# Designed miniproteins, single chains, continued (3): the designs that were tried, part 60

Each design is a single chain, and the fold is of that chain. pLDDT is the mean over its residues in the fold that is shown.

## One batch from the design tools (miniprotein)

Design m10192
Fold by ESMFold2-Fast:
Structure m10192 (fold): chain A 103 residues (1-103)
Amino acid sequence: SLEEAEERLLRMARLMVEAEAALAAGDEERARALVREFLRLAREWLARYESQLSPATVQAFRAALAELERALAADAPVEEILALAQRVLGVLARGYAELAARA
């Protein structure tokens, strides 16, 4: 449902706010852990709503997720990981806007 899609998006947005706060406080391990949880929820969101999204949005979402996953696996600098996660959040917001426009 649209309401469930919104609630899931808001939870992911809150995780990103917490991850940035953790980095600002110097807690890089907490920031990484919060981004890993964000990635898990973002993949679940795409799996649930993929059939209702434009092919262009799905492609952009998959590309952003793949870049974030590769950066986490390579233990990239936490600032780079957060920037990639913010890019995922941006595509996620675009996906939600497409769902809302269809409702």
Scores: mean pLDDT 90

Design m10193
Fold by ESMFold2-Fast:
Structure m10193 (fold): chain A 58 residues (1-58)
Amino acid sequence: MVEASFEQLVATAVSILRKSNPPPSLEQLREFLRSLGYDPSDEQMRRIYEEALRELAA
């Protein structure tokens, strides 16, 4: 992505997941990223969500 790297989107997702209890669903995370001006595809969202969960669990 030109406006944000995959790493930046994952870091943003991790901060959102830490803020929420319970953690938001993939759909809720997608909505939040879109509200910030990002437009990831469904496939990109799945990868972002999986990577963010791994980062959070580490």
Scores: mean pLDDT 75

Design m10194
Fold by ESMFold2-Fast:
Parts: C-alpha cells; sequence; structure tokens
Structure m10194 (fold): chain A 72 residues (1-72)
C-alpha cells in the first residue's frame, strides 16, 4: 500500500545518495509496482536511469511521470 511504497522510495533514495543506482532502481520499481501512478517514483526512476547512462529508460519514465502529473 502507500506506506509500503513510501518505504521503498526511502530505501531507493538512500541507495541513490550512495551512488548505488541499480539498487535505487530496484526499490523505485517496487514502489511503482505497489503504486503505478506514483509520479515521484516515476521521476526518481528517470533520474536513476539518467545517471546510469540509460537515456532510453530515463526518457520513458520521465514521459510517464509527466503524463501522471498532467492527468492529476
Amino acid sequence: AAAEAAAHLQRGREAFKAGNYDEAITHYERALALDPDNAEALGLLAQAYFHKGDWEKADEYARKADEVVAAA
């Protein structure tokens, strides 16, 4: 639920801060699986993929985040 998604976002942010982008992505993906319309998780996934140099995934998640925000 929302609390579980928030816990994964927090763990992902800790991994991201440490430079562990793969671990951050794993946690953000879990948050998104629990809350598919979580614009924050989508934006964080875009940032993590950007830092990994995966521009295709970064663009994909950025677009999804924009769509969720526009729909809200």
Scores: mean pLDDT 82

Design m10195
Fold by ESMFold2-Fast:
Structure m10195 (fold): chain A 68 residues (1-68)
Amino acid sequence: SVREDLERLAEELKKDPRFKVRLIGDDTLEVESLGDITALIGLALRVIGDMPNLEVRIEGDTLTLRGK
């Protein structure tokens, strides 16, 4: 499910000190850059390639992943 996919991704990203991660409701994950915007952009590109069931949005220092 989208929730299970986002929970697995959140657990992995929480190990990375470059990001602050927050799950919202059942279908949304927010990833905030803690100064490394290049790492955030790289993450967005990886998700676009690997997780086509997620809508990807990047605004400022925040990446939002949402179930389609």
Scores: mean pLDDT 84

Design m10196
Fold by ESMFold2-Fast:
Order: C-alpha cells, then sequence, then structure tokens
Structure m10196 (fold): chain A 65 residues (1-65)
C-alpha cells in the first residue's frame, strides 16, 4: 500500500531525529504532509503498532519491514 509505505517512511524520519518512540499523532501528521489522508495514515499506523499503546517503537517498525 502507498499509505503504508509513506507511514513507514514518516516513522523512520522521526526515529532519525533521535526519538526512541513516536506517537501515532506524530506519524499521522507527517504522513498527511506527504500526501496521505488522516484515515489512511491512522489505519497504516495501527498495522505497525503491535502493542496497541498509541506509540510506535523502533522494534515494532523493524518487525513491519
Amino acid sequence: SRALTIVKGAAISLFLQGKEKVSHEDIVELAQKLGVSRAEAEKAVKEIDLNGDGYITLEELKKSL
């Protein structure tokens, strides 16, 4: 999915800024700036969030790659 690819890229970009974990909202906002709708970005982020805690860790992102 294009949305999932963009959401993963957004999460990677945020981790490169030195964050150990990033919120769904941080990823969704960046994905929207990259051309994905909020609904599509939220759906894609939930696919990566294995713990359902509202945050994505680098470990969860690696498992989704």
Scores: mean pLDDT 78

Design m10197
Fold by ESMFold2-Fast:
Formats: C-alpha cells, sequence, structure tokens
Structure m10197 (fold): chain A 101 residues (1-101)
C-alpha cells in the first residue's frame, strides 16, 4: 500500500535532478511499472539507464536508491511510465516506507 501523504521522487540521471509525483505503481510477475508525473520537465530515459531515486513522503526525505530502467513509455504532458525489476522496486518501496515512518 502506498503511503497516504503524497510521494515525491527526485530522479537523478547524468548529474541532473528531476522531480516527479508517483501517480501509480502496478505490480507484475517479474517487474513493476511506475506512472510518474514530472513537475517541470521529464528526463530523456532509455532501457538500461541507471538512475538514482530519492523519495520524499510528507516532507521527509529518504535515502537514495539506484535502479535500472527496464522500459520507458512517454504518455505526454510530462507523464512517463517506467518499468523496474521487482528487486529494484522492493528497495524503493522500503525507502518510501522508511520515509513515511
Amino acid sequence: MLPDPPVLLDIEVNGKRFRARLLRAEVGDDSVTLTLEFLDEAPELKPGDKVTITPTVGGRRSAPVEVTILSVEDLGDGVLKLTLSREDFQRLADAIAAAAR
């Protein structure tokens, strides 16, 4: 279950930081798809990219988590669907839960 306060993700790729709101997380068999709304500009991402994600929940910043992007879909209007492995998502989910505590 996602925490009740809004989840913001700071995504760092190639030395640039992008802020997104987590809209949805869809758990599949071997992967998890995140739907993210970027507040200013969306990064240009491709499969195989490694990004550092730092969650903020209710104003509390968590520890950074490195994840590998398995797929990217651009939905337009600053909304991206990112697919992560279940293992990478579990580390991210643990960081979000720790920030919510």
Scores: mean pLDDT 81

Design m10198
Fold by ESMFold2-Fast:
Structure m10198 (fold): chain A 84 residues (1-84)
Amino acid sequence: DEYTEEARRLMLEGRFEEAVEQAEKALEIDPNNVEAWRTLTAALYVLGEYSKYSQAFARFLEIAGPERIGELVAAIQEALAVKA
């Protein structure tokens, strides 16, 4: 959806706090949106919000399943590269 796409764009721009806000809006519309949970979890990790990260990661695993953890790892690696 538009909020998930905007969150992804903000991640690529290094605007991690704003990416969190857009991902949260996407999740208000569809709490099962795997892409939004992935983006939110990656953004929280690079922001150092580890408590929120742990909770978002648990929700991502619950909804997406462990088979998709590679997508989250890739998103975190991409965000860390942007931050560097």
Scores: mean pLDDT 89

Design m10199
Fold by ESMFold2-Fast:
Structure m10199 (fold): chain A 81 residues (1-81)
Amino acid sequence: ALPPEVLRAEMEVGVQEIALAVILSLTGDEEAKEALEKIAELRAEARRAVEAGKYEEALKLLKEAAELGKKKIEEIKEKLK
């Protein structure tokens, strides 16, 4: 089983990916597309870390993905005001 911290981080990233995918689908925003591509890259790297038993490294990568998603969602919101 995955450590609880890794599972929580995966869930947080998943929620942000859904939000960015909805934004991309409705607006065609290029920053949402770029953020989704970068998050997918970080998640793939985190998955490799999990497969190698490097849970602390996986957690760091997932936190980076979550922070990127959060930042880009806020930047897009600011452009819409």
Scores: mean pLDDT 83

Design m10200
Fold by ESMFold2-Fast:
Structure m10200 (fold): chain A 62 residues (1-62)
Amino acid sequence: SAAERYRKAVEESLELEKKLSKEKAEILREIGEKLREIGDALDEGLKTGSLEEALKNIEKAL
């Protein structure tokens, strides 16, 4: 899915940034975790065909 692809891109970006700056990598890791949770919630909503459920899951991940 698009959400899964986006989440993967963020995870890869976090790994690369880890090589450049430890401080920056920590911030990006936190963002990556949140985006991963949001991506998972979006995928669940898309699979069920329910936008309401997707929004609920996103709020839960935030």
Scores: mean pLDDT 72

Design m10201
Fold by ESMFold2-Fast:
Structure m10201 (fold): chain A 60 residues (1-60)
Amino acid sequence: MVDERQRLVDEAYRHLEEGDYEGALEHAERAASLIEDPRQAQRLVDTIRRRVEERRREEE
């Protein structure tokens, strides 16, 4: 069974691929709020934020 956290992570990546960077970050932060380990939570948000920055640089 996929938990709510994994669903939100999957949605974050889907929004990222669609070019919805705000939606991607929103879902990543929501998923991070469900992670008990603060280091794992921060890593998830940092990973999505890094990919958003990468996409924005490619679009310029």
Scores: mean pLDDT 78

Design m10202
Fold by ESMFold2-Fast:
Structure m10202 (fold): chain A 61 residues (1-61)
Amino acid sequence: MPTQEEVDEANRWGAELYRAGASLEEVNRLTSRLLDLLERGDYEEARRVRDEALERARRRR
C-alpha cells in the first residue's frame, strides 16, 4: 500500500504533466502507474516514466 508521501509525489507529477499539455485522461493513467512504481520502490523508473511523459506532452504543441 502506498504511503501518503508517495501519493502526494505522484499527484504533484501528474499536475506537472497536465500543465505541460497532457490530457486529463493521460494524467490519470500516468499518475496511477507512477504511484505503482513508487510503491514498489522503483524511484528511478518512476522518474524516467515522468520525464518521458513530459517530453511527449511538449511535443504535441
Scores: mean pLDDT 77

Design m10203
Fold by ESMFold2-Fast:
Structure m10203 (fold): chain A 58 residues (1-58)
Amino acid sequence: MQRARAVAVVPQTSEDELALRPGDEVLVLEEVDENWVRARSLATGREGLVPKSALELL
C-alpha cells in the first residue's frame, strides 16, 4: 500500500470523507477515480475518501 501525507486541510463534508490536517499520514487503499482515493489515517485508524490533490505521495 502507498503511504501519503496531507499537504492541505481536508474537512469532513460528508460521512464518506476522511478529515485530515497538514502532516497527517495515510495509507492509500484504493483509487476511486482520477480525483479521489480511499485512505486510512495512521493516527486514528479511520477510513474515508480523500482528494488526491490534498496528498503528497511518500
Scores: mean pLDDT 80

Design m10204
Fold by ESMFold2-Fast:
Structure m10204 (fold): chain A 76 residues (1-76)
Amino acid sequence: MKEELQREVEAGVIEIQAAVAILIADKLEEKDPEGAKEVKELAEKAIELAREGKLEEAKEVAKKAMEKLDETVKKV
């Protein structure tokens, strides 16, 4: 029970983080279309992996999406 709840919470957190990254990338698209696209692709992949229950892979991809988002924000 406790482990199942932790996994569900982790999946939800990953999906929320990825969704936020997509929303911010949409706002940056006008200034950096390529950076925004890469963030969205990584975020969408993280959501897909989280929904498949591949939480470790989802976390790694979500981390890459957030790092790319930070780089994109710093460039604009």
Scores: mean pLDDT 81

Design m10205
Fold by ESMFold2-Fast:
Structure m10205 (fold): chain A 57 residues (1-57)
Amino acid sequence: SAPAAPPGGNPSKGATDEEVLEEADRVIDAHAARNPAITPAQVEAARRAVREGLAAL
């Protein structure tokens, strides 16, 4: 299916799924390292949410 959509419809086109996962992991780890109030359960949930979000696309 080739959509005849006009340009400017996909602002997130510049990243692959692999790069999105890599950057998300880095952001999650950095956030957890700076915020000791973040629980391991929240870190695990964030990682799962990113993977499920990509799978839903």
Scores: mean pLDDT 72

Design m10206
Fold by ESMFold2-Fast:
Structure m10206 (fold): chain A 70 residues (1-70)
Amino acid sequence: DALEALRRALEEARRRGLGGGTSALGVALKDVEEKGLDPVALLRRGLASAQANGNEDAATGLRLALERVE
């Protein structure tokens, strides 16, 4: 379940204090739930964007979610 994987990754990001990770995963979870977007494609694009922008917290959180979904 991709939504459950995203929720678990969000909880882990919160426990680790990854502010950018919690924000990025919260948006991804909402987009998957409300808009029906493909979670793998969404997370891969988000990870690429976070890495390009040097947002290490977001990159770490999104990578955790991808490992759980894939």
Scores: mean pLDDT 80

Design m10208
Fold by ESMFold2-Fast:
Structure m10208 (fold): chain A 68 residues (1-68)
Amino acid sequence: LKAKLYVYSEDEVELELSKDAILKLPSGEKIEVKGKIKLSVREAIESIVIVDGKEYKINDIVEEIIYK
């Protein structure tokens, strides 16, 4: 599993995943992600990506950060 992070502002990022995954937000809510999802910076730091029962921090799977 690999990710790209697009930084639009201090508060808004977009996460692009190489595979479909479940994202567990800091609230505990689980969202199915197909390709890309917009997140707050806090959600990008604190959320967990789940693929095939394995949990990943976004920072551990980010290969590229793109500032816009």
Scores: mean pLDDT 84

Design m10209
Fold by ESMFold2-Fast:
Structure m10209 (fold): chain A 70 residues (1-70)
Amino acid sequence: GTVVEASGFSPEGAAKAASAAAGGSVEGTRITLYALDGRLAAEGVAKDEKDLAELARRAGLSGAVVRSTR
């Protein structure tokens, strides 16, 4: 699969950037979230950009790097 990576200083910002980089859809995409310090924070499958932002918030991230595989 193609790996798409995007970063943001907020969970919502990172989710929006990842969604845009993925061509506007993160539905069914396997997502890996890293804290800005490079620590692996969470993994999952997102339903949409809002679900991706919620995953980052649940992981306690104030800023994140999002890596997604299509």
Scores: mean pLDDT 64

Design m10210
Fold by ESMFold2-Fast:
Structure m10210 (fold): chain A 71 residues (1-71)
Amino acid sequence: SKEKLKQELLRLIGEILRLIGEIFELERELKRAEEEGDEERAERLREEIKRLKEELEELKKRMEELSKELE
């Protein structure tokens, strides 16, 4: 039903917003690590940011698919 798809879409939007917030926080931490010259911490943060960005792209694709199903 459209109602079920709308509920799943809202859930995905919530997860997307959460990931955007996490990425933003980690990018701030990365900037601090780079400013402090902590390359080991910076490399770990870059890898985590990359992983979360890949997850975000997958969720955005799923959101687009569900949005098309609602039309």
Scores: mean pLDDT 86

Design m10211
Fold by ESMFold2-Fast:
Structure m10211 (fold): chain A 87 residues (1-87)
Amino acid sequence: MEEDLKKAREFLEKAIKALENGDYDGALVYLGHAVEYLKRIKKSEFIEKAEKLLDEASRLPQDDPRVRELLKKAIEYVKKAIEELEK
């Protein structure tokens, strides 16, 4: 659990940096890894919402403005899932 949670945080941080740099493919991959580690710990509605947003983003061209908004929302849900697991 602790190791999986640490990995989820590390991938979330990498995803945020990738998104800030306009690397939407990198952000998508890193968020996918964060979600996978969180799924191993506990079932959460925040994880399910993040996963759906990542699936939608992966089906769009990278230059679509919706990709950035979907990734930002996914980041917020991953943050909430991590906060829930820390309580």
Scores: mean pLDDT 83

Design m10212
Fold by ESMFold2-Fast:
Structure m10212 (fold): chain A 75 residues (1-75)
Amino acid sequence: MEQERRAIEEAEERGIRAAKDSSILTDKQIEDIANGIADHYGLSEEEKKKVYEELKKAREKGEPLHKAVNKIVDK
């Protein structure tokens, strides 16, 4: 639990720091973030795809990545 929480806090901090410059995030970095989120929340492959698409949309719009993630997790 604590190690998983720390890995997510690190991924979130990395994502927040990158979201400050969201326009510079690569597709691979977004994929890595989506994979980490999906693994943490136990998401299905379909939900993981949705997270990836929402993160891509957030990057394109310059929106905070955590806001896109919350829309998928709060089901």
Scores: mean pLDDT 66

Design m10213
Fold by ESMFold2-Fast:
Structure m10213 (fold): chain A 68 residues (1-68)
Amino acid sequence: MEELLEKLRKLSREEAEEKLKKLEEEMEKAKKYYEENKEEFSEEEKEKFEEMLEFYEKAKEVLEENLK
């Protein structure tokens, strides 16, 4: 996970901007799917989804820092 975040920090501004847009779209889509199907998810699946969202938020922050 940390290795992926480090790679995101090394992206060019153009690459970071493109990945940020894609990441935000995918994250929004994933959150929407989760909220619509939340009651059908197991406790383990909910925890895994939380970890994925946390990773997306960290990746977003790294990409936003790269754009400054």
Scores: mean pLDDT 76

Design m10214
Fold by ESMFold2-Fast:
Structure m10214 (fold): chain A 55 residues (1-55)
Amino acid sequence: SVRDEVLRLARETVLEGAIFFLERLIADPSASPEQKAQAQKDLEELRRELEELRR
């Protein structure tokens, strides 16, 4: 249905945005090692969720 397609696209958009933010945080030389380690874990989880959503 159109509703289900819209909800899927909304979820994809949120996940892509979060992934983009975390990638920038990991690349930021000003971010702490602790922040980068947590961001890396979150990034791996969100990438898995995005792959599952697309399957």
Scores: mean pLDDT 85

Design m10215
Fold by ESMFold2-Fast:
Structure m10215 (fold): chain A 76 residues (1-76)
Amino acid sequence: DVEQLLEVARQAGRAALSEDPLEAEAALAFVRMIVSIIKKYFPEAMPQLSEVLRAEADRAAAAGKEAVAAELRALA
């Protein structure tokens, strides 16, 4: 179910805002994995995934986490 994958991507994007750099990097790696899965198996959902990632990137930027925001935007 692609909708569950989109929700997990949203949650992982938010987890990338962690103050622990190891947790933030693990969350970003998890986002990259979900992006790869959706691109390969659910390509029609890519527009929805891009919207999720851009929204989470905007949250990261608002929190002063520009490096995380840039990574999320690059995946969108």
Scores: mean pLDDT 86

Design m10216
Fold by ESMFold2-Fast:
Structure m10216 (fold): chain A 65 residues (1-65)
Amino acid sequence: MKEELKKLAEELANAGYSPEQIAKKLEEQPGVKKAEVEKLSKNTLKVTVEYEDGTVLEFEVVAKP
């Protein structure tokens, strides 16, 4: 679900994982076909998730210091 994926992405970002590693972890989640993570700023990531039904979800994650 969106909230669970957003929480996972936020936790991984705060743990110091790279955008590529975060994308891979999101793609391991049930129902996710593809995930892309782009660094927008020092503390902000843009996450795009494509589900197996073709639905595309986009959200931003802010890494906490």
Scores: mean pLDDT 78

Design m10217
Fold by ESMFold2-Fast:
Structure m10217 (fold): chain A 72 residues (1-72)
Amino acid sequence: MEELLEKIKEALLKSGLSEEDAERAVEAIRQALPAMPIRVAAEEATKMAGKRSGLSEEKIKEAIERVEKVIE
């Protein structure tokens, strides 16, 4: 699981998120995992972090696609 979360963090950073926002997204995923599937947790966290980093909707969609490829 930790290796997967690190890869998700890298995908978020490549999408233009700050280190702080990427770390918060990973922590949100970790907290959500006991209650929901990782794909749902990752998508929600990515949207939240993207908005916090000031990314456009297009960039947020790109970030979600990168994160989904890591999970697949």
Scores: mean pLDDT 79

Design m10218
Fold by ESMFold2-Fast:
Structure m10218 (fold): chain A 78 residues (1-78)
Amino acid sequence: PSQEELDGEVEIALVEIELAISKIAYRNGEPLDEVIKALEEIKKRAREVAARSTGQLAADYQAVADEAEKLIKELKEK
């Protein structure tokens, strides 16, 4: 893919991760399994994007992926 296309995908992944993190904080009566699965998929995509991104962006996406992983762990250990 072109750099412009990758940059767009990276930006979308970041937004999706933030959205997922926000949704988990405001869940009411939603099935936890679905929330965990969504976070796991977003975490995986963020890691993949981080692995192929530049230093600064890669670090930011890795941090967001780590935040998602932390939430997943918290939910599973609830």
Scores: mean pLDDT 67

Design m10219
Fold by ESMFold2-Fast:
Structure m10219 (fold): chain A 117 residues (1-117)
Amino acid sequence: MRRVRIVEELEDGVYLEIELEATDDGRNRVTFRVIENGELVAEESGEGPAADLAAEVAAAAEALAKKARELGYEKAAELAERVAKAVAGASPDFEAVVRAIYRGLGYESVPAFERPA
């Protein structure tokens, strides 16, 4: 089983959380959350076979962006849209999808996956 949790602070007390889980039996789950002052204000999830991970992340991110914008969380919506674009068409490899998410969030490197060149 592989699990990654990414938390991005958007504003004082407002966070975007992205959680990915991949099981050795070929299933994965992605969850996007907007949290304000410790309270869950929006959540979108996707689940499916490992081969569809990139598509699931993109779909969940787009759904969260729409919901966050409707609720007035413009920065969360913008960041989720960037993540959706970054993972769209990416290889469904777990590590590649995690790197694409970090790039969508504006990171120049992926701290969780430091590998020798």
Scores: mean pLDDT 78

Design m10220
Fold by ESMFold2-Fast:
Structure m10220 (fold): chain A 66 residues (1-66)
Amino acid sequence: SAALEEARRLLEEAKRAYAAGDYATAKRLASQAVSLATRLGEEAAELLLEAMKVQIAAQHRWPYHE
């Protein structure tokens, strides 16, 4: 769905911002991805978990490592 594609885009942008050290942007984009993925439900469960991990990492400035 278009909403799922948008959530994936937001997550990828959040990951890029995190890699660049822009934790404020990473947190904002990851929060948007979380909100969208939550609305989508089961279809976006894995994306929701990844977005929450980025959001938490950006909030605490932890090294992001998959």
Scores: mean pLDDT 82

Design m10221
Fold by ESMFold2-Fast:
Structure m10221 (fold): chain A 69 residues (1-69)
Amino acid sequence: SYKEAVEFSKILMSELPKLSPANQAAVKRAVLEIAKAASQRDLSEEEIREILLKSGLSETLVNEILEKF
């Protein structure tokens, strides 16, 4: 749901201070794309994963983020 996507985005934003500037920019891009997509339909975990990867985050970092959710 959109609410679940918003809560997930809050978790991503809480990690920002721990990341490099490049990864911070990637997370901000991912949060915007997740919010836009989730406003239209429910997103699966795999769809969220793809958005994170396409935004420039490594598979390792994406796995760590998704494990926290």
Scores: mean pLDDT 77

Design m10222
Fold by ESMFold2-Fast:
Structure m10222 (fold): chain A 65 residues (1-65)
Amino acid sequence: ATADAILAILASLSAAQQQAISAIVTAALAATLDAALLAAIKNSLQALGLSAAQASLIVAAVVRS
């Protein structure tokens, strides 16, 4: 499942990276999502060390929530 894949990604990261990703996701869930914000979220996740595929998976989960 997408949630299981995201949890596996988070488990592979440091506690600081997990907290940063959690903050980004929480902010995204509270916001109205447009294409520019989705691109900014993906770029922020990649800046934290995530691959493009991992970042896209998290963005897709945020959009579905």
Scores: mean pLDDT 73

Design m10223
Fold by ESMFold2-Fast:
Structure m10223 (fold): chain A 86 residues (1-86)
Amino acid sequence: MSAFTKLLNLLDNLKQAVINQDLETARKVSDEIIAIVNSSDLTSEEKTELLEKVDVLRLHAAVLKATGADVSELLDLLDDVYNALS
């Protein structure tokens, strides 16, 4: 499996963790994403696609925060993933 395909699958797992507000799973998956990103040579096109997916998750978490959910740590994790891809 390519690093890019593995990252897409991990971002789907991260999406479910954000929807479920499962901080423990979100931390574990985010750490794995960052480790793969730091050890992989991703193309600019692959990075752009991954960044777009992370931005959708960041927007979702920001909406949850605006409605009163305690998602500050989830937002911090998503920012860490975004910064690793930037």
Scores: mean pLDDT 85

Design m10224
Fold by ESMFold2-Fast:
Structure m10224 (fold): chain A 113 residues (1-113)
Amino acid sequence: MLTGEEILRRFADLVIELAEKGVTDPDEFGAALRAFLDEHREHLTPEQYEELRLLIDGAVTYLRQAMAAGRDPREALLSVLRALIDHLGHLFNIPKEKRDELIAEAEERLRAV
């Protein structure tokens, strides 16, 4: 089984890849995150799977609202990435200091795109 930290790093990699590809459709973004969830289902408990699915649905709703309000998609993705890593890290019992480190790494990588 993958560790929660490995799953978080793969998740951050996916969000950055979507940003690099210029994905602006919230539904396309959501579909990619749900595919990631299904691909990694064997490494998740049923409870973790459902919590993550709800977090992804919330992230898609947020992106749709932010883009409708005229926000830059990259800034909206950065907000989603920060929130998702923090919530997922908490779900996987990753300490706050390590979650903050992963968020900082992901934010730096996303800013380089």
Scores: mean pLDDT 77

Design m10225
Fold by ESMFold2-Fast:
Structure m10225 (fold): chain A 65 residues (1-65)
Amino acid sequence: MAFREASAVMNAINYGLKGVEEGKEEEGKKKAIEYAKSLGLDDEEAERLAEMGVSIARELAKSAA
């Protein structure tokens, strides 16, 4: 369902921002993948949505400069 996918991406953005601020982007990505899987997404979907959310977080951090 679209809501689960949106929730996974938003959570990935939050973990991504935390990771960028703390210098732990990879840790943030891993946590985002785990959360997406907990929502019932498969490994491929979870990784894709987590990567997208973390990428958005990284761009948001850059555009704040």
Scores: mean pLDDT 76

Design m10226
Fold by ESMFold2-Fast:
Structure m10226 (fold): chain A 96 residues (1-96)
Amino acid sequence: APVLTLARITMDPAANPSLAQAQAAADAAEKAAREVPGVHSARVEVDPNDTRVFGAMILADDEAAARAALAAIEKALSATPGVGAVASVEAQHVRL
């Protein structure tokens, strides 16, 4: 059954990305998630009040595809210069 995943990703508190760096990270993460097999849609957004915080919404064929997309998001965020390492991920997988 399709799965809707909602995630909140917080980067290391030592990170202080500019809005431009955070937006570049969100764009790269969204692209990476959309390239995962079994992902129908993915969106990654910067929190308007905290450039260290990202929201993700993923629609996937199953939980395995959703988890792979979330891993791709984490990798893309941490690979973006100035954004730092992933400190925490809070994710909820809802079966549709």
Scores: mean pLDDT 89

Design m10227
Fold by ESMFold2-Fast:
Structure m10227 (fold): chain A 64 residues (1-64)
Amino acid sequence: KEELKKLILRLIGLKLRKIGLEIDLERAKKAGDEERAKELEEEIKELEKEIKELEEKIEKLEKE
């Protein structure tokens, strides 16, 4: 259904954003920028929560 397709596309987009943030985090760590690394870790953590919530929503829709 249309709703499921939109959620899957959003999930893909969130996962791609997470990869980008993880690359930025490694660069910040190598540069010794501890404050930037902490900011990126917090952003990644919040994004992981969004991904988990979206995955749960997709799973429920697939079973109905």
Scores: mean pLDDT 83

Design m10228
Fold by ESMFold2-Fast:
Structure m10228 (fold): chain A 65 residues (1-65)
Amino acid sequence: MVSKQVGMMILGVAYQNEGLIESVRFEGDTITLTVKKDSPETREALEEMKRAAESLGLKLEVIYP
């Protein structure tokens, strides 16, 4: 079983590989996602990430281009 932080990073990297997210970083209790472009697909991925972060007690921050 991976730690909650590692799990969130893996999910972020998966969306980065799909071309939805430009970068993912984690600092303290906050995971920061940089978006390549705002699109419906990106918004759905961000909503999924937000729900996962909330369930793990982490804070999600999003940076748009």
Scores: mean pLDDT 73

